Designed miniproteins, single chains, continued (4). Designs and how they scored, part 69

Each design is a single chain, and the fold is of that chain. pLDDT is the mean over its residues in the fold that is shown.

## One batch from the design tools (miniprotein)

Design m14393
Fold by ESMFold2-Fast:
Structure m14393 (fold): chain A 100 residues (1-100)
Amino acid sequence: SQAEAAVLAIIDRAIEIAERAKEKASPEVAKQLDELIEELRRLKEEIERNGVTPELLRRVIEVLEKIIELLKKAFPDDENMKAQVEYLEFLKELLERLLA
């Protein structure tokens, strides 16, 4: 479906942003990002198998919130990272509209 394609694309963008952030991160933050990336990859696989459900969509939103919070805390003075966080917040809002 078009909604499924959109959700999968958002997951892929979030993974790309998190992977890039890992390159600049402390080992502690990199480990936390790895765990969140793995959770997104598992959610992507589940959506590809079963389609988009409201429960899966809520889980994706929750993981995006955790990534956003972690990046804000880890990179408070990085202007490029602030732009990536703003973009993730926009993507999260798109997913929240799909739940309505």
Scores: mean pLDDT 90

Design m14394
Fold by ESMFold2-Fast:
Structure m14394 (fold): chain A 80 residues (1-80)
Amino acid sequence: AESEEEREQKERQELLKEMRELAEEIVKLIEQLDPEKAAEFKQALQELLDYLENASPETLRKGAEGLRHMAQALKEKLEA
């Protein structure tokens, strides 16, 4: 049985990993749609991830959800 603190730390690490992977995917999608904007988005996403490292678990969950929706929207644009 994991303590609540261990569970929260594990969730934090998993969410941060997922968000970093989503950020890389988003940059690649933007690079295909508008290459000149990819560098700006890469920097903005890195700054967001740096901010989120110290965020509450609630804020991390919301951040991950936002990045998932962004990745999905960009994929839909590439399929159109």
Scores: mean pLDDT 81

Design m14395
Fold by ESMFold2-Fast:
Structure m14395 (fold): chain A 77 residues (1-77)
Amino acid sequence: SLEEAEAKARELLEKHGPAALEMLVREVLSGGPTEYDAVDAAASINVLVEAGHEHVLERYREGLVERFGEEVLDYLP
């Protein structure tokens, strides 16, 4: 669920900082093999925005929509 993915993203932020969440988003957008999905990427963006990194939403929103369709916007702020 989005809530579970956001909890996981908060743990990653606390342990590894904002760069780790941005790496997860970029890995999902790469189209290569990854353990992460669109919900994990959206959750990482939501957690980064909540932590004051609002610029990440503008940076990655279009890429997520292009990759997964407009339905991904339902998971974003």
Scores: mean pLDDT 83

Design m14396
Fold by ESMFold2-Fast:
Structure m14396 (fold): chain A 56 residues (1-56)
Amino acid sequence: SGQSKLQQEKLQQQLRQQLEQQYMTAKNLPPSQAQQYSDQVLPKVLQSLAEIAAKG
């Protein structure tokens, strides 16, 4: 439903921010690079979550 898509979009943004902060803290990266890395790994994180959800 439309509600589900909005929830997924919000979760995606939260995950992106979490990854960005983690890269800044753990790797001491500047915000721009942390965001770039987060954007690159986010699809893999989302795929892993989808695979977990597919295991019924």
Scores: mean pLDDT 77

Design m14397
Fold by ESMFold2-Fast:
Structure m14397 (fold): chain A 66 residues (1-66)
Amino acid sequence: SRAQRLAQRRALVEKIRDIISKALEGKISIGTAAEQITRLLHEMDALVSKEQVEAYLRKLIEEKKK
């Protein structure tokens, strides 16, 4: 159902947000966060590389340093 797909997407987005928060806090490495996020995105048929996710996370960390 449409409701089930929306719930699954919301759960995945929440999990990705949690991983990003942990990376920003230094609790996990950028490489570990990128690997975990890439796996979740691949579950949604999103064709992204680990390198693309890593580049995004590096930008987020630089923005937080300001």
Scores: mean pLDDT 76

Design m14398
Fold by ESMFold2-Fast:
Formats: sequence, C-alpha cells, structure tokens
Structure m14398 (fold): chain A 86 residues (1-86)
Amino acid sequence: APPKTDPERMKKLIEQTALQEGHPDPSAIGEEEFNRLVSAELRRAVALAILEEAKKQPETPENRKIIEEAEEVIRESEEELRELRA
C-alpha cells in the first residue's frame, strides 16, 4: 500500500497541532497537506480547537473568516465521519 505520508511533514503537523493555541487557521498548514496527513477525526478536532481559540479573540473580519472556515471544516469532517461509520 502506498501511503504518501512524509514522516517529517507528519511530525511537523503534529507539533503544530500540539502548539495550536497560537495557530487559529487550518489554511496556514495547507489544505491539501492537512487533508492528506490527518484523519477526518483529527481534522475535526483541530478545527474545533481553532474555532474555540477564534471565539476568544475580538470580532474582526479576519477572525470571522477563520470562524467560518473552521465551521466548514467541522461540517465536512462530520459528513466524512458519518460516511466512514455507516
């Protein structure tokens, strides 16, 4: 089976996820890399953490965009998880 997981990229993603309190935008990790390197469950968990951190910040256009993007990732991840659990 050809997993396209780069161990160094996975390590960096895990490290960034662990330090997530200062990283409120999943697009900063790269959407394709994020989807490739993480499971739907982990992606949902990261998006939930980003949403919680964004809600602690002042209501700005940038922060609103982050909230909307995080909510979309949560929705998509929950749909994927529903399909996988069916």
Scores: mean pLDDT 62

Design m14399
Fold by ESMFold2-Fast:
Structure m14399 (fold): chain A 57 residues (1-57)
Amino acid sequence: HMEELLKRALLRLGKMLNDGYSLDEAEQILLDQASNEEEREAVRRAYKILKDAFDAA
């Protein structure tokens, strides 16, 4: 389910940012770890949400 995959991707990206990774680095790592295209799409959507939020702040 895309909604649950998106939620997990957002949480994973947020945790990596807290651990000192850049948003771009975190996206690349999570894309490399993704098992299928649905997971990769969720990571890309999560990245865009966070990037747009940071750019707006």
Scores: mean pLDDT 84

Design m14400
Fold by ESMFold2-Fast:
Structure m14400 (fold): chain A 94 residues (1-94)
Amino acid sequence: SREEMKKNLEEAKKISPKVGEEIAKIVEQLYSKDEEAGLNAAEAAREMMKFNEEDGEGVLAAIKQIASKSVEEAGRLFGQLAAAYRTANERRKA
């Protein structure tokens, strides 16, 4: 939902306010074109930022690159990244 998107973006902003704000603009633009793609992007952003909290600029660059693709391809890739980084973050927690 739009609220889940906002929640994930807010969590990303807590990790890095400057980078998170820039990511939020990109993700909200994607959401306005395709809700599923935007939701996947928001979750991917949060999980990638959590995994790479020392390299927010690298995460932003990756998100910009993926978002420059077609909406369908971006949605698929962000979905895969969200799942992969969620797993990586869970493994770090153990």
Scores: mean pLDDT 85

Design m14401
Fold by ESMFold2-Fast:
Structure m14401 (fold): chain A 92 residues (1-92)
Amino acid sequence: MSEQAKEFLALEERVEKLIAEGKAAYAAGDYETAAKLFGEAAELYRPILDLIREGLARNPTVTPTSRYLLDYYGGKYDEAEAKAKEAAAKAA
């Protein structure tokens, strides 16, 4: 695979691990740790979304794919942010 593809997959793996660890912490009643982990995952989706938006602006012919990716990662960002807020509320 290309080096760029390896970097992207490594970033996705990192986000998935943060979400999994956040869910585990939440299930264990460690809401403070869960909120932190979900928040970190949400922050990692932001630069991903920015890269997709930049790619869409530069290559309009890939609009259908970029739109799908924006919807997909946008949904993941919203889910992570919602989980972070829920965990933070339980920690307070």
Scores: mean pLDDT 75

Design m14402
Fold by ESMFold2-Fast:
Parts: sequence; structure tokens; C-alpha cells
Structure m14402 (fold): chain A 90 residues (1-90)
Amino acid sequence: MMSQEEWDERIIEAAKKGDYKEAVKLLKEALEQGIHPSNRSIAALVSMLVEKGDFDGASEVLDLLYSHGVQPGSLVVQAVQDAVKKLQAK
């Protein structure tokens, strides 16, 4: 069984490789096993998706969290706000 830290690392690595579908799939599998990835890894994934213009992927991440009863933490909210500010500075 993978630890939360191992799930966090794999999710971030998949996102960095541009494989957002794999990153979202890994998040879903972790949540289905009752493992909650850290707010830092979720914030990093959401930030990377928004920076790439993948708003559908970001929405899917949030939907997966809510469907498993997970409230996004302050780091996730901050990541979304920072990404929006970056887009507005255009």
C-alpha cells in the first residue's frame, strides 16, 4: 500500500509531465482508498492545471474532492486566487 507521501509525489510528477489525466486518475484512486493527498499536492496540481489553461481538469479535481467529502484547504484556495491574478495581469 502506498503512503500519502508516495501518492502526493506520483500525482505531482504526472502533472509535471503534462499527463493531467493520469494525475487526476491517481487522485481519484487515492480518495477511493480513503487516502487524502496533502493540500500542498492538491494546490500544486490545481495551480499547474490552471497555468496550462486546463480549467476542465481543475474542475474535475475539485469535484473529486467534494464527492469524497473533502473541503479544499487554504493552500488550494490561494493557488486558485494566485492563478486568477496572473491571468488578470495580462
Scores: mean pLDDT 74

Design m14403
Fold by ESMFold2-Fast:
Structure m14403 (fold): chain A 90 residues (1-90)
Amino acid sequence: SEKKAEELFNEGLKAFEAGDYAAAIKYYQKVIEEYPDSKYAPQAYLYLGQIYDLLFLYEKAKEYYEKVIKEYPDSIYAKYARVELARLNE
């Protein structure tokens, strides 16, 4: 359900804004696992990539960016992921 995906995504955002990256990762992973067809799934993939980038775990960040590009190619978040991948491949 779209509303449940939104609620989980928003809990992830609250955790991220509080600096609780472990909790943010868990909420975003639930969105992509339980609600892959929601509009929040491609955004959750992008945000997972950005969190791993912030943690200097660049290979894991690349995996999430590549995943949103592959699974949601027409999403605006896939365009953002391509920009981030280009930066990490410098």
Scores: mean pLDDT 89

Design m14404
Fold by ESMFold2-Fast:
Structure m14404 (fold): chain A 60 residues (1-60)
Amino acid sequence: SMENEKKRQEILGEAMRWALEHLNGEQGSALVEKAMKMIKDKTPASELRKAVEEMFEAAK
């Protein structure tokens, strides 16, 4: 649905912003590419958010 797609895009935007602030270009690209793959696979927004949070923790 449009609403679910909007939520996924908001999560992607948050992930891109975090990566820009905290990761180098290579790490940031890898995180964003993984998030975009999950969006393409129609992953539920809640699962995408959890995966992004796990990627943030792994990158610390």
Scores: mean pLDDT 80

Design m14405
Fold by ESMFold2-Fast:
Parts: sequence; C-alpha cells; structure tokens
Structure m14405 (fold): chain A 80 residues (1-80)
Amino acid sequence: SLVEQYKKEAEKAREEMLKDATELGRKVAQYYSQAKKSKDPELQKKYREQANKAGDEMAKTVQEYRKKIEEFEKKAKYLE
C-alpha cells in the first residue's frame, strides 16, 4: 500500500539521517580534539572554526531529513 511505502520511506530517511549525523558528529569531535591538543592559539581557533562549520552542516542535514520525514508521515496519515 501507499501508506506502507511512505512509512518505509520515512524510516529509511531516519536511518540515513542517523548515519549522516553520526559521520558529521565524528568530524566535529575530531576538530575539537585537535583544538584541545594544540598549544598554538591560531591552530586552536582554526580547528574550532572547522568544528563549528561541521556542526552547522550537521544541523542543516538533520533539518533537511526531518522535513523529508514529516512530508512522508503527513502523506501516510492523509491516506489512513
């Protein structure tokens, strides 16, 4: 049924969101780790800026997936 198809698409999007968010979160953690290990203030700032950029990308990616999930859930609900 279309309801089952939309529910599966929503679940797939949740799985993809988790995978992508996990990968981006790993990058954020790596940049913060590099910042903590560095004694150079300029390198610390550079790594924190990279961590912030990766964090922004993660937030954007999560929002895009959430929108996609909500659209599929609304379509499933409309057909029920």
Scores: mean pLDDT 87

Design m14406
Fold by ESMFold2-Fast:
Structure m14406 (fold): chain A 81 residues (1-81)
Amino acid sequence: MAATFERLRRLVAELGRRAEAALAAGDEAALARVVEELGALYALGAHLQGFSQREIAETLGVSVPTVSRWIARGRELLEAA
């Protein structure tokens, strides 16, 4: 589990750098993609900490189906890293 959180931390840092690059370039579409991927990683991180999908949805202000998709997307991002 510690190795998983270390990989999540590295992915969040990489996405932060991509967000900075998108902001510098004025690339709103690239920024929107980074925000979506950050949401996916935060949802996965909370899920791995034992939060329910309903609790995550309430905290992030999104629907439960969105959290479910974000957890799945977060796993894809984590496994590809």
Scores: mean pLDDT 80

Design m14407
Fold by ESMFold2-Fast:
Structure m14407 (fold): chain A 100 residues (1-100)
Amino acid sequence: SKEEIDELLEELEEEEPSEESLKIVEEAAKRNGIELSEKAKRILGVLVDLYLEGKLSEKEFRELVSYVLKKDGVPEEKHGPFILEIEVLVGMYLIERALE
């Protein structure tokens, strides 16, 4: 439910995202001309960490990211391009990590 999602996002706000996930979020925002609040950057960074750890399905990740962007006042038409950019950057990170 929407109330359960809001509660989950409040819990995620208290967690520290990894430096790598924050860089992914900031780069995706920059590439799409999106200005994110510090709160949205933190929550999105934690969501990227959960996705990288396999704790969120692709569908759950996309839905939660879109919801955070909506709450932060990002126009709906920018959600898809931003999510796609995150997925590209995540893929590049996983390839780089696999080569270590």
Scores: mean pLDDT 83

Design m14408
Fold by ESMFold2-Fast:
Structure m14408 (fold): chain A 74 residues (1-74)
Amino acid sequence: MLTKEELIEKAIEIVRKLRPDVSEEDLQALRDWLEGMSLENAQEFVDLLENVSKLPKELQQKVLDAILDAVREA
């Protein structure tokens, strides 16, 4: 089982891989958002990102836009 910090780093790695030009500000917002989650919710989010990585590229970008918008509002 991954620690909270390992889950956060894995989420950041997946987002960077799917969107290499993502801003450091958005990545920091994502870190802060995940830090506020339970370990269970952070694991579910990482599982969601892994599933997003299997989608067509156009859908990957739309889902990532929605996630980053939600993170900025949190």
Scores: mean pLDDT 82

Design m14409
Fold by ESMFold2-Fast:
Structure m14409 (fold): chain A 75 residues (1-75)
Amino acid sequence: GAFETLKEALEKLPKEDLLAILELLEAGDRSGALLTLQQALKDSGVLTPEVAAAAREVIANETERLIALLKELTS
């Protein structure tokens, strides 16, 4: 599903990018988080149409689950 697709891509991102996305999501800035995530995915060479669609869906519909995952990946 979209969450699993995004999780695999997130595991390839630098910790600093994951922390920046986490801070935006915890602040309630979903649009800022999506833009930052898409830029980080692009800069890391893992942005595909499937990953971009997964990022949009997960940030819109599974924000709490994404926050929990980002906390685990940045601990």
Scores: mean pLDDT 90

Design m14410
Fold by ESMFold2-Fast:
Formats: C-alpha cells, structure tokens, sequence
Structure m14410 (fold): chain A 68 residues (1-68)
C-alpha cells in the first residue's frame, strides 16, 4: 500500500542522511512486510544488510518501487 511506499522511501532517505545503512533500511523493511510484496521484502532485506549508505538507499528505493 501507499504507507509501505512512504516508509520504504523514508528508510532510503534516513540511510543516506544518517550515514549508516542500518536504521533507515530497517524502517523500509518493516513498512513492506505489511504490503505482502515478495520483491519489496527482498529488496529491503538487501537494504538492511547493505554495507554503505548509498547501497542501503538504492535497495530501499527498489523496495519502495516494488511495493507499488
């Protein structure tokens, strides 16, 4: 749903701006757990496990797109 999209995007922004991938990526993970999209969930797992803020942002953005 649209709530999942917003949370995934917020997760991507947080990962980029806070300098660490984990907190923002975790937010994206929680958001699309409720959407039921397997693709969105897979991308947020990748975002949560990302090594850099840029990777986390990119994967969270993909999760957001997949949750549409």
Amino acid sequence: GEEARRSALNGAKAALEDGGPAPGAAGAWDAFQVSGSEEARRYARLAAGAKTAEEARRYAEMAFIASL
Scores: mean pLDDT 60

Design m14411
Fold by ESMFold2-Fast:
Structure m14411 (fold): chain A 55 residues (1-55)
Amino acid sequence: SARAKAIQMRQAVLEKSLEIADKAIENRKKYGTKKPMVSGEEANKELAEIRAKIG
């Protein structure tokens, strides 16, 4: 159903958002000032991939 698909997409987007946040934290810890947090472009691309996969 459309509702089930919407729930699946919302969950996948949340999971990916957490993954992106974890990556940003790891980059901050590992590189400090040498490497910035995950860029908005990278985050948007990863989220777009998740949306394309589910609908």
Scores: mean pLDDT 70

Design m14412
Fold by ESMFold2-Fast:
Structure m14412 (fold): chain A 71 residues (1-71)
Amino acid sequence: SLADMIAHQQKVLKDMEKQLDELKKKLEEAKNDPSTSDKTIINLELQVLVHQISINSTKFIIDRMQAKASS
């Protein structure tokens, strides 16, 4: 059902937000470590960006499904 799909995507979103928080913590730790290479920092920044895009896309899909369910 549409309600089951919405519930599933909300769970996925919660897991993605948790992963993003963990990635942001790793990025801050990497930035504060002078032994960390620029390549490592750039790779972590890219991972954060990709995760942010995925979260925003998932939120958009949830909003669209909720709008249709309310109509």
Scores: mean pLDDT 88

Design m14413
Fold by ESMFold2-Fast:
Order: structure tokens, then C-alpha cells, then sequence
Structure m14413 (fold): chain A 76 residues (1-76)
């Protein structure tokens, strides 16, 4: 994976396209931090019942149950 994730508890991550990943809140929802690996950056494409804060190569997200965040990973 071109990124790391602090925790997957309460979250489901699926690849839904070329370098595109959907993160879904399960079991009441949860938060995590996604960090791009060297040579990559994260781009948020869409959110539903979720929030995000991006700082450099780190993306902190929080999702309700059924909420989604869709990210694209871009090579820099």
C-alpha cells in the first residue's frame, strides 16, 4: 500500500479504482490517521457523514457508521 494507517478498528478500507480507496465506518464508526509513504500524496475526493483534517502527508479522519471517505493516492 502507498500509505500506512494507524488503526483499522471500526473501519473498512477497499480499493475502488486505480490508486483510489474508499474508507467506510463500521461498528459505530471510528477515527484513524492515514500517512502517505515517501513519493506519494493523499487527495480527498469525497466524504459522506465523515470529517477530515489534512496536514502535510497525514490525513486524520473520523467517520460515523456508514460514513465514507474516498481518497486518491498520487505519485509525486
Amino acid sequence: LPFTVTSLEGLKIEQVGENVYRITGVDGGAGTTITAKPGYRLEVLSTSDAYYVQRGNRLTIGLKEGGTVTIKVVKV
Scores: mean pLDDT 84

Design m14414
Fold by ESMFold2-Fast:
Structure m14414 (fold): chain A 96 residues (1-96)
Amino acid sequence: MEPLSPLERKILEVLSKGPKTVQEIAKELGVSRSTAEAALDRLEKRGLVVRDPVTGKYAPKISDSVIEFAKLFPETYKEVVGEDEVNELLKIAEEK
């Protein structure tokens, strides 16, 4: 799979602080809303984030992709979901 762009990585870091709308992400990163939306669409297509259609907020996706992402980018993923959260997800996956 293709590596994350610097912008995609920064979006995941912003989402580590909690679910956010595209407008909030764009403002925090100092990019246009359309730029943030394009990056979020790529992350959603890759299964790394999920969008709530009712609230419009994005959050990191809890799934097998979390484990794969943690293997490739352990430091970034610990910042995105928290070290305790990553450890809990890995523990659940190993107990199956």
Scores: mean pLDDT 67

Design m14415
Fold by ESMFold2-Fast:
Structure m14415 (fold): chain A 61 residues (1-61)
Amino acid sequence: ATFLLTLDRPVDIPDTRNLRRLSPTQLELTVPEDVAELAVAILEKELAEEHGARVLSVERL
């Protein structure tokens, strides 16, 4: 599953195997279907706790 996450502020997160920064406020997350909801929830929590960023929208690509 691939998701586009739009954030309320710029974040400087390095690209990983599962996560690509498309713009300062847009991240692409690619994970297996069976863990998709959990992976999105974990990323939203990390963005809030580590970067103070809120996820405004999650779009499935």
Scores: mean pLDDT 81

Design m14416
Fold by ESMFold2-Fast:
Structure m14416 (fold): chain A 91 residues (1-91)
Amino acid sequence: MKTTVEEVEVFASGGLVASLVLVQAIAESGTKATLRLGPEASASAESNGYRLTVELRQEELPGGVKTTVRSTVEAPDEEVEITVSVEYVPA
C-alpha cells in the first residue's frame, strides 16, 4: 500500500467563496476516484482497493479567501495523480 498526499492552495480575492470542489485521483493503471464536496466538507471514496480522502479548509485573509485542499490517496503500490478544481461564487 502506497500513500500519496497532495495539498493545493487557491486564493480568491474580491468577495468570492468556494462553492464546489472537485478532486480526481487517477492511478497509473487508470483506476479513477472522484469526490465532489462543498467548501467546508471532508469526504472519502473507495474503489477497487483505492481510498481517496479530501479535507477542505478556508481561511479569511485581508485580500480575500484562501482555500486549502488536502488530498490523501491510499493505493496498491502505484503512483497516483491528483487534480483539483474549485468553483467560486460571490459571497
Scores: mean pLDDT 72

Design m14417
Fold by ESMFold2-Fast:
Structure m14417 (fold): chain A 66 residues (1-66)
Amino acid sequence: SMDDLKQKVKDDYQKYQKNPSPQTKLSFDISYGIYMLYLSVHYSITKDPKKKQQYSQQIDDVQKFY
């Protein structure tokens, strides 16, 4: 789900910040990429204006925060 992907990005980012390594960075980069791809695809195909706004807001939040 969107919430599961969002939480995994947050968790992997915190692990990377706490213990910076190639492994923790790769885990974060993969989680970030999957979440952004999910949001972008769903934004593109969704016809519901409220859901489209939710995906757009999450894209903005992720880009601003990370």
Scores: mean pLDDT 89

Design m14418
Fold by ESMFold2-Fast:
Structure m14418 (fold): chain A 80 residues (1-80)
Amino acid sequence: SLDQVRSEYLARVGELLERFLQEYRPSPETLEQILAVMQQHYAEFHRRLAQARSEQEARQIAEESLQQFEQDVQQIIAQS
């Protein structure tokens, strides 16, 4: 179901965030940037999920969102 895709997405975002905190130990300022980007990706994911025609499409949207979030965090870390 789409609700399962949403729950899985949120769990994976949480796991990624915990990994980033442990691996990079960002400053409070860098963490605020990461959290802001996370909120933006969550909002876009939710918007795109509402337009999904199938569970497979929803899973692809989740995968793309998670990949882009990781890339954005890596860019923030590289600039900090």
Scores: mean pLDDT 86

Design m14419
Fold by ESMFold2-Fast:
Structure m14419 (fold): chain A 93 residues (1-93)
Amino acid sequence: SEEVRELLRRIADEIGARANASEDFETQVLASLAQMGLAVNILALENGMPAEEVLREAIEFLRRFAELAREAGDDELAALLERHVEELEALLR
């Protein structure tokens, strides 16, 4: 499942870039936590967790963080996370 690993790494990098570009502390914290959670999913995949299970866990994780971002008033981060959920869901088909 090289495709899943590469997509998760790309998503983690894009979220990390958002954290580094932001001057808002709350955005930096939420984006950094989301990036770290994806790193855990990548490690699980590399250690033999089934790709479909990793995808489902990553989707639920990012959905929760999108909700937290909206509650914090960061609609841009929420929209970014929601777009990445859609990309991951496409791989389940």
Scores: mean pLDDT 84

Design m14420
Fold by ESMFold2-Fast:
Structure m14420 (fold): chain A 62 residues (1-62)
Amino acid sequence: VSDEEARERLERLRSPDPSVPWEITEEDIEIAKEVLERNPEANDQEFNLLMVGERLRRVAEE
């Protein structure tokens, strides 16, 4: 998975609410690449849930 593919998938998760701040970090791209490598056919809703799960897993391992 390329950085561009990960970024495009993260952009699709952007909230339609303009009051919600939106920023894609390098860490988000790395997590997205891992999620997409394991789940290449995940839809946007599934991808969002997997991103949340992976972030929580990393916090728990801290």
Scores: mean pLDDT 72

Design m14421
Fold by ESMFold2-Fast:
Order: C-alpha cells, then sequence, then structure tokens
Structure m14421 (fold): chain A 93 residues (1-93)
C-alpha cells in the first residue's frame, strides 16, 4: 500500500527538515480534500514528491534555497496542485 510508504517517509522527512512540519500540516489538509476514488493516485504523487525532497536535502542545497522550494511546494499543495508541487521539486533537482 502506497499509504504505508508515505506514513514511513513523512516522520523521517519531519525529523530531517524542521520546516517540513509546516509542509506536513498542508499535506494533511490537501489529502483530506482528495476524492476517495483519486486517493491512490494522490498518494503516488506524494510518494514521488517526498522522494524528490529527500534527494534535495541529501544534495546539500543551501538552507535559503531549500526554504524557497519548500514554500513554493507548500503553496502548490495548499491549492490542491499535487502535480505542480512535484514539478517544482523535479525542476530543482
Amino acid sequence: SDKAEIEELLPKLLEEAKEAAKLGNTLARAIAQVPEEKIEEALKLLEELFEGLDKLIEQGVPEEELHKILEEVREALRQGKLEEALEIVREAL
């Protein structure tokens, strides 16, 4: 289940990046707005999003640049634009 993978990745991301706590709150609200029939699709996009964010952190992107990327991702998630959030991370990689 993709949900189990997201649940495992989220705590690790929150521990590594303190700003990810704000992202986690936005993520919870975004998931709550997803229609039941699209949950699996949304969880797959979120899995790819978190994998991309983890790679950015591993690459040692400067704190100011990482903060900007996280704010842009959070804004896209707040608007329910999961694919746009993923594109922001992919373009930064």
Scores: mean pLDDT 70

Design m14422
Fold by ESMFold2-Fast:
Structure m14422 (fold): chain A 101 residues (1-101)
Amino acid sequence: SLEEQLARIDELKERALTSTDLAEVKAALDELVDIAISSKDPEVILKCVDAILEVGLESDDPEVQKLALEALRKILKNCPDNKSVILEIIGAILAIIGRLL
């Protein structure tokens, strides 16, 4: 259900934000990518994008920032033909890159 997917996205975001284990962060981000890619719902896709963006912006670990960028690039590659979703993903990528400069 949509409610269950949104709850799972929140759980994965929390795990990625709070874990000190890079493998756990990567697993959470990989699952967010899988949810986004398998979804036909722009609301679900955008919630995954926002979760990954928050992880990339809030982490001071360059490896986590790199994983967040790789996750967003994977979603962009598999994105439905939806201009609003595409623009939000591009904006998220640019925001993380901008923080690194």
Scores: mean pLDDT 85

Design m14423
Fold by ESMFold2-Fast:
Structure m14423 (fold): chain A 65 residues (1-65)
Amino acid sequence: SMMEERRERIRELVERTNAELAATTDKAKQKKILVETAREIQALDPRAQVVVSTDAAGKPVLEVL
């Protein structure tokens, strides 16, 4: 279904973005990645809740509820 395809695309986008964030040391670049990815998620599903947390290494982690 379109809902399942959208959910899978968002999941893949989150996974790819978190891998990129984990590999990024530049805080300005991390912020740009987060802003751009949040916009892409919102474009795919305007009702998606985007949450940013911090991992044990102090790196930002993107989640969608």
Scores: mean pLDDT 84

Design m14424
Fold by ESMFold2-Fast:
Structure m14424 (fold): chain A 90 residues (1-90)
Amino acid sequence: SEMEKERQEAERRLAEILAKEPDPRRRELLRVQFELQLALLEFLEKGDLEAFLARVEALVRRLEEELGLPEEAARLRAAVERFLAALEKA
């Protein structure tokens, strides 16, 4: 499948970026950003809003509870809320 090949290529590129990032906090933020991009791509392909929101909630919890970044979690919530509002107005 083309989407599987695209995911594998993106994961390979992420690994290269992470190998060049010495800050472990920035590495984890890059992983969260990558997972958010994958969730958005899957939503655009499948149209499953509930699955998308569940993945976003998991990323928000990871930022707050595992990484200790509540401000980043709040920014992610706000960005998703604005994205959903824009979809309703389109």
Scores: mean pLDDT 81

Design m14425
Fold by ESMFold2-Fast:
Structure m14425 (fold): chain A 119 residues (1-119)
Amino acid sequence: SLAQRIQDLLAELVRKIDEALRLARQAGAPDTVVVALAIQLSTNKNLLQIAQSHPMKAAEKIAKSGDTEISLLERLERQLREHLPTAKDPEAMERAIELLREARELMEEAKRLAEELLS
C-alpha cells in the first residue's frame, strides 16, 4: 500500500539522519548544527510514529510540511559542507553530508506518495 511505502521511507529517513548525527559529532561539526540535526531526528521519529498509528494523518502532515523539511535538510547539508575544510574527521563529515542528501531524496519521495494517497 502507499501508506506502507511512506512508512518504510520514513523509517529509512530516520536511520539516515541518526547516522548523519553520529558522524557529524565525530567529525567535530559545530554544536548549533548538531543540535539542529538532533531536532530533525526527533521530528522525523515523531512523524514515523504517527505514520505507524495514523497513516492518513501522517500523509497530511508530509503534504503540508514536506517542503519545509526538505529545505531544512538542504540547509543542514550546506552547513556541514561549509565546515568540511576544517573537519576533525573529513571522511565522517563527507559521509554525513551524503546521508543528509539521501534523507532529503527520501522525504521528496514520501511527499510525492503522500500527495498521491490524499488525491
Scores: mean pLDDT 92

Design m14426
Fold by ESMFold2-Fast:
Structure m14426 (fold): chain A 94 residues (1-94)
Amino acid sequence: MAEIQKILDELERAETREEMEEAVEKFIKTLGLNDEVREELFRALEYAVRGDVAGVKEHIVRAMSLAQKDGYSDEKLIALQRLGSILVRKAVAR
């Protein structure tokens, strides 16, 4: 989705916690992600802001597992992996 790519680009450019939270919220709403996946993504974001790479990876793995169990499309799963990669990069840059 062109919209998802734009949101991911916004997240990659985000410098503040508020900008990152806004991008993650748009991502969740655009893909129609459920509350369980949403909670794991916001946990991953919190760890990313703190520079905790291990915490980011743990919560992205949980989000992916929940999405797979819920039968999400391959397109949504790929988008989740891309979001996770950005959050890992944000954590490393801290």
Scores: mean pLDDT 86

Design m14427
Fold by ESMFold2-Fast:
Structure m14427 (fold): chain A 65 residues (1-65)
Amino acid sequence: NAEEGAKRAAEAAAKGDAKAAGEASQLTHMNYGKEGGRLAAEAALKAAGSGAAGTSAMSHNWNSR
């Protein structure tokens, strides 16, 4: 489900693997639509830590289509 995709993205981001986090978010989007992708991206940004610029940029990227 979308929550599982978000958890996977968050785990990857917590390890500092932005590429894997982005791929997990994209896969969640492909399987669960825009809502799933948004949830996964937000979870990954929260788990990526205190990079405020990165957090803002990724949030915009996932909502700019």
Scores: mean pLDDT 60

